# Designs tried in a protein design run: designed miniproteins, single chains, continued (4). Part 101

Each design is a single chain, and the fold is of that chain. pLDDT is the mean over its residues in the fold that is shown.

## One batch from the design tools (miniprotein)

Design m15484
Fold by ESMFold2-Fast:
Structure m15484 (fold): chain A 92 residues (1-92)
Amino acid sequence: MKREEEIKKLKELLKKLLEEGAPQEVIDAVKVLLEVLELGRTTAAKLREIGVELDLELGKMTEKEAEEELARIEEEERERVRRAREIVDKYL
């Protein structure tokens, strides 16, 4: 499926889920996939990355600690997206 077509289908699904009062977990899963498709990354992951960059710049974090935290953020992002796809695929 083309990215633009996938985004359109996910937006239509989100509207339907909101109208039907679907569980918050399912609504959140659709939003995660929309953020990744439209922004390339979730807002949660991006804000944490900015925080690491600022702490490193301010000397509050070592370069090694920054690398370890960025690796953790990346692992959490992959798992978040994987879970979101598993939930949403049941509705597509």
Scores: mean pLDDT 85

Design m15485
Fold by ESMFold2-Fast:
Structure m15485 (fold): chain A 89 residues (1-89)
Amino acid sequence: LSDEELEEIEKRTREALLEAGIPEEAAREAAELFAEALRAASEGRYEEAARLYGEAVRIAALAAGFSEEEARAYAEAARRRVLEELLRA
């Protein structure tokens, strides 16, 4: 993944989150973390990629009005799912 490709992915992710009703600041932070997760995955850093993706989910969930406990549960579920997918690939 090039920096240019990551910038485009970040932009598209941010737009998708804004369309889903996530506030601009949270959409920006979540999209940035998602792009970092993709970079980590492309470098074989699967545990770090899963962690960053989970953090993006937590930020989006909190911004969508979920509680801190619910957001952490969603983040942990997303982290585990992504790690399993990366290890299978």
Scores: mean pLDDT 86

Design m15486
Fold by ESMFold2-Fast:
Structure m15486 (fold): chain A 61 residues (1-61)
Amino acid sequence: SLEELIAKMKKLIDFSNEVKKQVDEIDAEIKQNSDNPEKVAELKTKRDELIKKAREEIKKM
């Protein structure tokens, strides 16, 4: 139904917004820690894992 489609679209939009917020927070933290290469490497790994998990979750929707 159209109602079910709209509900699914809203869920996808909400999920996308949450992922974007988390990525933006990590990107801000990378910028703040630009003088610490170990911390930057950790944060880049966290960012990559977040994006990978988000892609997998979207495929299940």
Scores: mean pLDDT 87

Design m15487
Fold by ESMFold2-Fast:
Structure m15487 (fold): chain A 96 residues (1-96)
Amino acid sequence: AMAEIEKEAERAVKEITELSERAAEEAKKDPKAVQAMRNIKEAALAGYRGSPLLAMETTIALAEQAKRDYPEIGEHAEEIAKVAEEAKKRIEELLE
């Protein structure tokens, strides 16, 4: 089931990357919000192959923080958190 876990994590990371890049483009006037979105993308990309659950958990935590700190991108941060949470649940199901 590891191959299925990796495939699910890869799918989620692709979606998170697309959402974070879109949010960064919309938030161009706030460099800190842009950096928060880039940090989320980097966290998802760096961890997903070795520790996919940890990568999803880190992405959720960073997205929740971005939603609190930067209301302008709150909708995008919430969508990223939802994608990561759904991927985490799917990965947990595949581990059972």
Scores: mean pLDDT 81

Design m15488
Fold by ESMFold2-Fast:
Structure m15488 (fold): chain A 87 residues (1-87)
Amino acid sequence: MEEKAIEQAKALGIPIVEFDSEEEMRAAVKALAEARGYRVHEVRIEKLTENLYLGTARVERRPEDASSLTENGYVDLPLLLGKLKPK
């Protein structure tokens, strides 16, 4: 499961990053979306495995995103895979 998610992330150019907290993951997801010029509506952190999380930003649709899945004019962008550092 983890290996498949990592492989998909690499194929999509999604970075894999270690964080100290879920709050840092949320901040990084928002920053990545904004750095790409998107307006962020919502940030989601989804647990994929015991120590692997998917960070997704819901952003306003742009013309260049026409091929992406949309809902109410928004696009869900998977932006990073996060791991929590062991404490």
Scores: mean pLDDT 70

Design m15489
Fold by ESMFold2-Fast:
Structure m15489 (fold): chain A 99 residues (1-99)
Amino acid sequence: MKPLPAEQQAELAARQAELAALRERLDAAEAAGEGVEAGVELVRFLARASYELAKLVGMSKEEMIKILEEELEELEKMEESELKRVVEELLKEFLEELK
């Protein structure tokens, strides 16, 4: 990949910070036991933001597939929950769109 302009580097950093904040909010929602409904929306936003971020950096289809597969592996480490199932379905949908 070619180097990004300064403006896109700043945008990338801002999107990464947003993703980190969303992850913290997801962890808090799960800890509160209210994670199912509130966490689903946060996770959907996180997954979409990650996908849009990959497109923003001009990632190839193969690179995006790799990132989505890595996210699925991280989910497999989590305990079974409705939130986990929703995210798995969403990531699989993104993978099918990229095929």
Scores: mean pLDDT 68

Design m15490
Fold by ESMFold2-Fast:
Structure m15490 (fold): chain A 59 residues (1-59)
Amino acid sequence: KDKEIAERVIERAGELSGSRPLPADPAEMRAQGEEALRQAAEEVAKETGLPLSKVLKAV
């Protein structure tokens, strides 16, 4: 049921992360990945009309 939402978020997060330069600091790299995942989840939530908490729970 939620697999399609999870797949869409993961794919979008990868695209967003890949379009940015990778930081040299591992902590910044992790923060960039977390931010990309959150941004992708927000985009999917807006597109589907689902609350962000439900989209994040599907991932």
Scores: mean pLDDT 74

Design m15491
Fold by ESMFold2-Fast:
Structure m15491 (fold): chain A 69 residues (1-69)
Amino acid sequence: GRGAEAGRAAAEAQGGAGASAVAGMGNKDSGFTPPLPRAGVEGAEEAAREGEEEGGDLATQGNKQLADG
């Protein structure tokens, strides 16, 4: 399927427009499983929390280009 393309576009739009909301929901859901010690998903959840800082990485890549110029 072609449906996958539409689904991906919608997911991207949702992630961009509701990134904070989606991240907040995930964080809240994670609070249900925090007692799990070092579960693989815990790392993913922490990465999601810091994902906001990862967004800045895209800007940093642009800055790296300026350094070359």
Scores: mean pLDDT 46

Design m15492
Fold by ESMFold2-Fast:
Structure m15492 (fold): chain A 71 residues (1-71)
Amino acid sequence: DDRLVAVSLEYLATLFREGDLEGAKKVLDMLKPFLPDEVYERLKKLIDEGKTDEAAELAEQVAREYRSRAE
């Protein structure tokens, strides 16, 4: 469900901004089957590199895309 994916990505962005990397990893793993592989791999790489602000921005951008598709 695109709406649930969008909400989960918005929550993921919040976890990144709070520096909760353990929570972020769990949410990202849960989202893996619902995200394009490219998006999943980019978010995972940003987590591994400690780029939490960039990861939050990407998660927020992808969340907006999913919200625009939700009906």
Scores: mean pLDDT 83

Design m15493
Fold by ESMFold2-Fast:
Structure m15493 (fold): chain A 81 residues (1-81)
Amino acid sequence: IEKEKEDEFVVEVKSKVPESAVVDSLKNVPGLEGIRAATATTDDSVTVFISKEDEKYKDKILEIVRKLVPSDKKVTVEVIE
């Protein structure tokens, strides 16, 4: 009996937020389907890297990630060149 993992899922961890949960949430937002984003997580922070072209969405992305990250962790959105 074999099961496949779903592409969309939310995983809760105490130490850090899985980058897959962040990316999946961003892909599910209308208008963000074509953005290029990468996520780096630590025990104390979550940083989302976005393209300069998508800088106008940085506030929206920050809002979404903030919903996924415990309030005691820092959330930062960085525009890469």
Scores: mean pLDDT 66

Design m15494
Fold by ESMFold2-Fast:
Structure m15494 (fold): chain A 89 residues (1-89)
Amino acid sequence: PPMTVEEKRALVNEVLAKESASEEEVVRAIQYAIELRDYESVRALLEKFELSDESVAEVLNAAVNFRDDETVELIKTKYPDADLLFREA
């Protein structure tokens, strides 16, 4: 079943409070923060946790799907090689 707004917010806050989290949990938290338009949490998650190329691609796809140009720019700023993941020259 789809998560409620409250459940999504709770998951984002829980992941932000962790000293270490699985990459899958971090990606999920970023996706929910994008859905909630919680840009402060998106920035904090991107700053706190490092992502693999595959996870960067997944988060970037979510930002594009939600038409979140601000998050797309934040991801490209932290991961400048993200353009290579999408076949930009």
Scores: mean pLDDT 77

Design m15495
Fold by ESMFold2-Fast:
Structure m15495 (fold): chain A 114 residues (1-114)
Amino acid sequence: DEVRKAIEEAIELAKKGEPVLLIIVTSNDPQTLKTAAALKEAAEELGMNVIFVNLSGAELEKASEEEIEKAKKFLKELLEKGIKLILAADTADPEAVEVLEEYAPEIAEILEKS
């Protein structure tokens, strides 16, 4: 029940006013794995809390500096809007999607199609 625990930890950090990026990867698509890597690195460089769940069965690809900068710009725009919880998740696993839908009212959502 790694997905539910990760969501609960992310919500608690956000409720304390700490910016958090929750990344859930269920797809082994190379572009999805690269985007997840870029978001993770960008959020860490911005001083965000990062909670990462990898259910894809594959290792993250290495993101380029250009991909990391694009991710940083995106995350900064969300943080400037006052968003404290950012979700990045693909839709490859229906069970993970169902768990995320239970928490949807408390999560700013970014979905990638695999």
Scores: mean pLDDT 73

Design m15496
Fold by ESMFold2-Fast:
Structure m15496 (fold): chain A 66 residues (1-66)
Amino acid sequence: VTEAEVREAYDKASGGAPTISRQQAVDVLTSLGVPRAEAQRELDVISGGAPTISREQFLQAARALL
């Protein structure tokens, strides 16, 4: 998986919004091959338990997991 693929996946899920829901972020990461449990844990760490994930937080989590 490339950074370009990660960015494209986020942009599709967000529809151009600055943030996506935590559930959407988990679903995007699992679509990229990340196990759901690992995606949930990394997003918890990156977001501090927030209900929404910014584009930068998502890219940071993806870099750690992929």
Scores: mean pLDDT 81

Design m15497
Fold by ESMFold2-Fast:
Structure m15497 (fold): chain A 56 residues (1-56)
Amino acid sequence: GPYAELAARAAARGRGDLAAGAAAGMKLSPQVIEEAVRRGGGDAREAAGAARAAAS
């Protein structure tokens, strides 16, 4: 969805803070968000952590 796209693009630009915010705004599977951020090539670990927190 749009938030996953935002997370991936933010990570690609090295904006881990923005990627984490987008991930927290989603209530999606952490795996989906992690995969999107991983394709972005930056801050994938931090965004995945935020996605995991959002899933709870």
Scores: mean pLDDT 56

Design m15498
Fold by ESMFold2-Fast:
Structure m15498 (fold): chain A 69 residues (1-69)
Amino acid sequence: SQLQKLKEQLDQLLTQGREARVRGDKDEERRINQQILEIYDQMIKLSSGIERSRFQIMRDHIQAQIEEL
């Protein structure tokens, strides 16, 4: 499904984002976090109920991380 493909892409980006953070590469971390926001926005549109709320919370955390960079 589209949602499953987005979840797989999200997992890969989350790993890459953590790696960029460990290296102190703020520009790369920001770029990856912006891509993560785009994926969460798509996942939110494709979901409902408790799963949608969970994605919204996770999106807000990533948005906050971008604002701290």
Scores: mean pLDDT 88

Design m15499
Fold by ESMFold2-Fast:
Structure m15499 (fold): chain A 107 residues (1-107)
Amino acid sequence: ADTLRAIVDKTIETFRKVFERKLAEGKDPREALLEALDVAGTVFLILANMDPRITDAQRNAMLEALNEIRQRALKLLDEGKTPEEVLAEVERQLRAFADQLIADLAA
């Protein structure tokens, strides 16, 4: 429950910091989002690969979730949602995914 949550928390922290930084630098919200998701995904993979308790099935589920979140976030921008609304939704979806995956692993 703890290790996977900690990895997801670090992924969310990285995403938020990179996204906010790129927006502050004047990047387009779509470009900022894609760059932030790419950096966060890289951090996630590094942390997941460093922990032998994380299974290949868990890594695959997390990668699939990141890809789904990426697609939904891009759709929200296309629908005219603000960068702040997109950030809040991405963080909510990542936390919900972590909670669900932890619950599934406890079953």
Scores: mean pLDDT 79

Design m15500
Fold by ESMFold2-Fast:
Structure m15500 (fold): chain A 97 residues (1-97)
Amino acid sequence: MSREQLEAERAELEARIAALEAQVAANPDDYRLLYELGVAYLRLADVLDELGKTEEAREYLERAIEYFDQAAESEDPDIAGAASVLRGVASLLRKKL
């Protein structure tokens, strides 16, 4: 992937995170929004790692873990299960950095 493509994906993810954060602030118990915010942070961390921004990537992996832990409290087994799986992925990626 080119640096230009990574920078474009970063900008898209930062905009999506801002929108999701506003939605979570309005409804903090929406487990689907918490899950989607976790996914967006996980994707941003991957892009940042590819850009060589390892410390920033680590910070966003920690944020992803926090949101996945919250989403895993969902009574919806699809949300809770998906959050638990991606929480494990984020934790392993953080240890690798």
Scores: mean pLDDT 88

Design m15501
Fold by ESMFold2-Fast:
Structure m15501 (fold): chain A 70 residues (1-70)
Amino acid sequence: VSKEELAERIRRALLEAGAPPELAEEFARRIREAKNAQDFARAVSEAVDAGLTDRQLLAAHEAWERSLAA
């Protein structure tokens, strides 16, 4: 799965879980731009600080796991 496809799946999962569109787009953009584990950790930290809920982050994680299984 490409980073573009992964980011789109995560964005969609966040929107389905009720995340604000601006936060879903920003998190997806951060995932697309991440080059290493540090960038990814920063993206998650910024998403929490911006107000994404644990439920929304769980939905994003499940979308990521499904992408790895495909």
Scores: mean pLDDT 77

Design m15502
Fold by ESMFold2-Fast:
Structure m15502 (fold): chain A 90 residues (1-90)
Amino acid sequence: LTEQQKFLLEAQEEYQEFLQELNDLYQKILEKGYVSDEEKDKLLALREKIEKKKKEIEERAKEVNLPEEVKKEILDKFDELLDMVDKLIE
């Protein structure tokens, strides 16, 4: 694999992990009908992890000479995750 291909696979895997964690939290919230303090803390921690990863992607994209349009598509995906988290936080 090229450095770019490896980076894209790693970004995709991390995106799927965040999406799964978010879906698990979302399912629990739906079943209860409210967001507990524990779940809010987990959502805030998830938000922080996603923001940190987004910043890491921006830095590493320069190192692997990732095309700007590809970088934007990845960052837009993570922005969608952040939006979903924000919608769950009161």
Scores: mean pLDDT 83

Design m15503
Fold by ESMFold2-Fast:
Structure m15503 (fold): chain A 60 residues (1-60)
Amino acid sequence: SEIDILKRSIATAQSMKDAYSGRGDEERAAIYEKIIDFLQKLLDKIENGEEIPDDEPMSV
């Protein structure tokens, strides 16, 4: 499901953030922090029953 994919993506991004932060790469850690924030907002919208805009191109 989309929720499971988002949760897995958030977990992966958190692991990457921790890895980069642990090695002193704060710039890359900050990028993953922004990714986590974005994904968490998407997850919140889905859990509130708001669908992601269907901006996908039609499968042609």
Scores: mean pLDDT 75

Design m15504
Fold by ESMFold2-Fast:
Formats: structure tokens, sequence, C-alpha cells
Structure m15504 (fold): chain A 79 residues (1-79)
């Protein structure tokens, strides 16, 4: 739970180094946590886009979330 909130905070702050480190740690966890990770990434991308901040990071977050949804077999959210 705490790692997902830190991931979200790092993303909305634009701290790419902290974000990448936390994401790498979370992705070493069992697949059962991947839906929560994908949802946190979508939430961060939507909040950043609504604020008009860091469009490159918004796109990276969307692509990462789509990759996670695809790995989970969620075709609607991966599209």
Amino acid sequence: KEKLEELYRAAVAGDRERFSRILTEILKEPDEKLPEVAEALERASRDLQAQGKNPELVEDLRLTARRLYRALGDEEKAA
C-alpha cells in the first residue's frame, strides 16, 4: 500500500528517478499486485494531464499501465 502511494507521489511530482526505482521494486512483487499498480499509474497520468504538467511523463505512465493490463489479459484497458 505505501509503495503505491509513494509511486503516485513521485509520478505527480515529476521525479522520474524516484518513480523508476519504486516501480522496479513493485514489479518484482507477485502478479496479483499488478492490477493495483496499473490503476495507480492511470490515476497519476489522469491527474498530471488534468494539471497540464509533463506530457511526456503522462504518455509514459499510460504506456506502462497498458503494458500491465495486457500482461493481466485485460484487453479493454490495454486498448
Scores: mean pLDDT 71

Design m15505
Fold by ESMFold2-Fast:
Structure m15505 (fold): chain A 80 residues (1-80)
Amino acid sequence: MEELKEEADRLVEKAYEAIRQGNYKEFVELLAKAAELYRQAGDEKRATRLEMVLAILTAQAYLEGREDVAEAGKEALKKV
């Protein structure tokens, strides 16, 4: 399961690259996928942490009127 954790780590890295490019939707989608992989690897702590980040980001996007980011976050959270 080390390989699965390494894949999740790579997705987290790609997520931060996406946000640097201003692609918030891709950022959210990549974080959700990483959380799923951490769960499959048995890394419950890391998976829960990413789910919390997604939930907070989704809530903030709603409060700030960023509907596209909020919808992407909601959809991502349904899959974890």
Scores: mean pLDDT 78

Design m15506
Fold by ESMFold2-Fast:
Structure m15506 (fold): chain A 95 residues (1-95)
Amino acid sequence: DYEEILKNVREGVEEIIAALKAAGLTVEQLKEELERNRPELERLLGGERAEKLLEFYFYVAEVIEKLENTTDEKEKEKLIEELTKYAVEKVKEYK
């Protein structure tokens, strides 16, 4: 069911955002840490899968930056919804 998939993906996205924020890193430091892990991800997943996973996490980092600079709760909700839809579409495109 698409609604159940969307709910589960949203919960995962919210957990990723919470975990990354809890790390206490700046958005720039987070992006640097993602890039540092690229060679290991490429070794484990292959180049194409590693690139897609990194693209997703870089997008999450950009959303975190926007969330930190946004005071409107409706705008924050929209950012999370857009990120969730992006994650679902990337899963569909890949599998």
Scores: mean pLDDT 76

Design m15507
Fold by ESMFold2-Fast:
Structure m15507 (fold): chain A 73 residues (1-73)
Amino acid sequence: MYLEKAEEYYKEAKELYEKASKEVQEKIQPLVDGIEGLYESAKKSEDEESQKEGAEMIEGYKKELEKIIKEEE
């Protein structure tokens, strides 16, 4: 369940990144890199608590990424 949420947030973040302008991509690159690292860690973890914490952190980074994109509109 938490791993599925982490995957969903990761896919959404990547989609937002691909749709963004090159200038916005440069601004959000560290957040996308962070999300990818957290998702890979969650995927390798067999512990549900670790997967939950990973999903929550990914959600936070995704919200910040969405905020940056909206402010560039």
Scores: mean pLDDT 80

Design m15508
Fold by ESMFold2-Fast:
Structure m15508 (fold): chain A 66 residues (1-66)
Amino acid sequence: EAELLSKWTAEQIARFQELLRRIRRKLANGEPLTPEEQAFLAAVRQAANSDNAEATAIADEIFARL
């Protein structure tokens, strides 16, 4: 899990950011997240804390709205 982002190609990182944008829109609209989306955010938070400051900032903003 901590190595999630380090294993990803540029295409996979783009897909990850697409999913984050989708989740952000749901939270902005007051829509509930599915359990799978919440698990995805938890995995992103763990990976971001070791590898990527931008992903950490996005995860922090999303979790602050939960």
Scores: mean pLDDT 61

Design m15509
Fold by ESMFold2-Fast:
Structure m15509 (fold): chain A 83 residues (1-83)
Amino acid sequence: MEEEIRRLFEELKKAVEAGDMEAFARYFNRLLDAVEKAGASTQELIELIGLALRAVGDMISNDREGALKDVEALGEKALEAAK
């Protein structure tokens, strides 16, 4: 589980670096499913969704550094929620 979450997190960072919103949405949906199956609470899932929406907003605003920080926070939260 943790290895899959780390892999999906790396794909999310690549999507942000490429400005690929479609790839970001696909990998985030897979990450959300993996974290949910790992036993994340509803509150943890809501927080992950909020971080993903912030990252998307930053990408739309051409704030790549902000989007990468959002993805780093998302990755940390996903790993915590899956434990």
Scores: mean pLDDT 84

Design m15510
Fold by ESMFold2-Fast:
Structure m15510 (fold): chain A 62 residues (1-62)
Amino acid sequence: DPKIEALVEAAAAGDYERAAKLAQELAVGKNDEQVTLIALGVVLAAAGKKEEALKYLKEALA
């Protein structure tokens, strides 16, 4: 999913404005558990843990 990859790269690069916009787009129509997994993915990506971030973001969108 191109939006997941873009979110991870934006957060890892410190572009938090872009990361927040992409996270909001991905969170549309999601339940509280899915939104929590998206938020965890953003935090992990910002910490440089890109592979873990991708895992949780893909799980949230499954």
Scores: mean pLDDT 82

Design m15511
Fold by ESMFold2-Fast:
Order: sequence, then structure tokens, then C-alpha cells
Structure m15511 (fold): chain A 118 residues (1-118)
Amino acid sequence: SLSKLEEIVERTRRGLEVLDEQLKELEDLIKQNAPDVEIQKQRMHILDTARELERLAEEGFRLSEDPEIKDKLNKVIELAQALAESIQTEDYETFIKRGKERVEEMRKLVEEIEEKLE
């Protein structure tokens, strides 16, 4: 097994779990009309996680020799980039809705990669 690729995929899966929790926390902060400083801090945490997911998927893309795994990782890169751009440019309601959809799509792609590595 390519143990390093398996490690990257596992770290990507865990990062997606963190991102899902961070999006829910952002939604709760907005719903509760939390102070701007708390909302901005949560935005930065989400942005950092999205960028780390992009970096992990890029590393996995370089490590994989399987064209199908590469294609799925490239989709994860594109979705992570879109999420990072969206948090800077879209309103919070639109960002949260699309962010949740992108996280679920990335989760499905990672699950398919994990299945192929077994």
C-alpha cells in the first residue's frame, strides 16, 4: 500500500469533519447575532481548514499514479478552492448553504478514494 497516500486521504477525511463542524458553528454564531470578532475568527478558521484541505488533496494528487484517484482528488482541490473563495466573496447565508453542499460532495469523493485504496 502507498501508506503516505492513505495517510493524506485519512487527514483529508478528518479535515472535512472539522470543516463541517466549523460551518455549523458559523451558522449558530450568525443565528445568535454573535459579536463581529467571533464571526470573523470563525471565518478565518474555516478559511484555514479549506486551504489545508486543498494542500492535502494536491499532495495526494502528486503521490497517486491512479488516474481515477487523481481525477477525484482534483475535484476535491476545485471544491476546496471554491469554498475558500466563497467565504471571501459571498454573503453568509449563500456561503453556508453552498459550503455544506461542497463539504458533502468532497466527503463522497474521499469515500470513493478510500474504497479504491482497499
Scores: mean pLDDT 89

Design m15512
Fold by ESMFold2-Fast:
Structure m15512 (fold): chain A 91 residues (1-91)
Amino acid sequence: LEEELRAQREAAVRERTKENIKILAKDPDTVKELAEIYELRKKGDEKYVGGPAHPDPEVQRAADIILLTAYYIYHEKLPVEEAFEKAEKEV
């Protein structure tokens, strides 16, 4: 039951993140900005991901996946689904 609740929460976060990425990917300027934020995070403060660092590592992981997916779409020209799966495995 407790394990089931955790699995449902993880699945909900994953689907929400994926849907958000599909919406954001409609705007090339937004994709570029998110890719730039990913590069800034990697070169500078790793705690900064689209805003102030969140104390919940699960929330930070979702943000990292969004940024890395945008990076793959912008720089590697991958389709949204492929970019998301690659980012999810890398984070």
Scores: mean pLDDT 72

Design m15513
Fold by ESMFold2-Fast:
Structure m15513 (fold): chain A 97 residues (1-97)
Amino acid sequence: MTAEELLAAIRAGDAAALPEVLKEALAALGERHRRLMEEHADAPDEERVEAHVAFLREAAAWAAATIPDEVVRQALVEWFLALAEEIRRAWAEEQAA
């Protein structure tokens, strides 16, 4: 499996295509993200967007430092950074409207 194939499976939400260890790591990250969003529930939209983007960048750094498999590491880093940029862009477009 290439990094591109794994990234496509992650983006599609195809849990059956993901390695078991990756599913466990993503579930733990999802719980961390959920708690972060709950902590910022009363914050202005700008602060919630910044917290979300910062979390995804930290998740990419965690993957780069922690994941020993090169293909899995590359796919996770690319996915988290792409999602962070997409969220940032969507917020910028909303501000322009």
Scores: mean pLDDT 74

Design m15514
Fold by ESMFold2-Fast:
Structure m15514 (fold): chain A 80 residues (1-80)
Amino acid sequence: MEELKKLKEELEKIANELEQTSDGSPADIRALGHINEAIMALERGDVERAKKHLEEAAKYFEEAGRTDFANKLRELIEKL
């Protein structure tokens, strides 16, 4: 489905931006791990699993003070 592919592309963009800007904090590493799991779930068509991983990633971004990333993930969750 084209919509899920676009969501995957947005997640890949967020993951790449995080990898480029992160200093390797534990919260960033955990958030990135959950984003990668969500991407894999979307590739398998498992929308429910993707949502759960994105919710966890958003929580870690909030803990890290990365409000922009947390808000972007919440926007993507609403589209799923």
Scores: mean pLDDT 81

Design m15515
Fold by ESMFold2-Fast:
Structure m15515 (fold): chain A 87 residues (1-87)
Amino acid sequence: SLAAEEEGLRRLIADRSTVVGATLRELLERLGLTPRELIELLRKRREEIKKEIEELEKKPESDSEVVARRVGLELELTVLEEILEAI
């Protein structure tokens, strides 16, 4: 649930020993976001990436630029899903 994800994020940002926790805390402070707003932003970005990948997969041409864009998006999706799962 979002409430459980919010608690998980608070635990991550409270852990000053991890690079991930330190980075997420810095992003919250720099962007002026609450933990909930950050989670919602990450979830929205995940859905946007999934939609863009689906649209690229519908294209009938084997364009190297299209393939490179899809690979980049799939890597970003993997990282976002790992962060959201850790929360």
Scores: mean pLDDT 77

Design m15516
Fold by ESMFold2-Fast:
Structure m15516 (fold): chain A 95 residues (1-95)
Amino acid sequence: SKFEEMSKLILEIMKRMEEKGVDPLTIVKQAMLMMGMMSDAWIVENSELSEEEREHIRAVIEKTVADLKAELADDPEAVALVEQLYAILKEILEE
């Protein structure tokens, strides 16, 4: 499922952060942001939302993705994993 694929990507991103010696609290913070995006996608998939509510969720996800890519800018492979996560999120939002 798309949610299983997103969960695997989140775990891979967290593992890369740990391997690079990123502070555990920072890893937890970034993991919570990624899990928040997955939760928002689940709400979109399983709820009837107004266009305004969908656009708000999209804006929040786009900002979170941009923030994650900035935090991981020193690791192009981690950035690529974040872009894969965002591609799945976009597919859910476009339905």
Scores: mean pLDDT 82

Design m15517
Fold by ESMFold2-Fast:
Structure m15517 (fold): chain A 81 residues (1-81)
Amino acid sequence: SLEELVKRIGLREGVFNEDGTITLEQAKALIDRLAAERGLTPEQVERLHKKAEELADKNNGTLTYEEFQELGRELRRLAQQ
């Protein structure tokens, strides 16, 4: 699944912290990479960045695995439109 792919890429590249969080900057970089692979528009990428920023605001600039998986689901929805 896309959610599994997103998590797997983050784990493989060592972007996740020991507690399973990821920084906002690393989350945006992974979104950019996956969006390019899926052919998302700049406007769709900006929407995903904004959602990542909103999630990070809840956790001192980081996202949890669950929040990052939610971004993966949103990216998949946008890619199918």
Scores: mean pLDDT 73

Design m15518
Fold by ESMFold2-Fast:
Structure m15518 (fold): chain A 93 residues (1-93)
Amino acid sequence: SENEKAINKVIELLDEAKEKVKSEETKKFLEDLKNWLLENIDSQSAIDLIRETIGQLTYFLERLKEEGADENDLKTLEELIKRLEELLKELES
């Protein structure tokens, strides 16, 4: 389905970000977010799932900035959010 294809792309982007980040906390957050997406793929639209993913990532990023986290992790998450926003825009047409 188009929804499954879109969510699979989100999962690929999360996996790419996980490989680039250094902190175990950030890796775990990305893995937990991936698992949440897989568990909810049949319950919500891809658009709603992506919006919630962006929201959760944005909240986590703000927390990491307050904690003085690694610059590489911050930049990786900022780029991930940007790529997800671009994907969301394409899906909304």
Scores: mean pLDDT 87

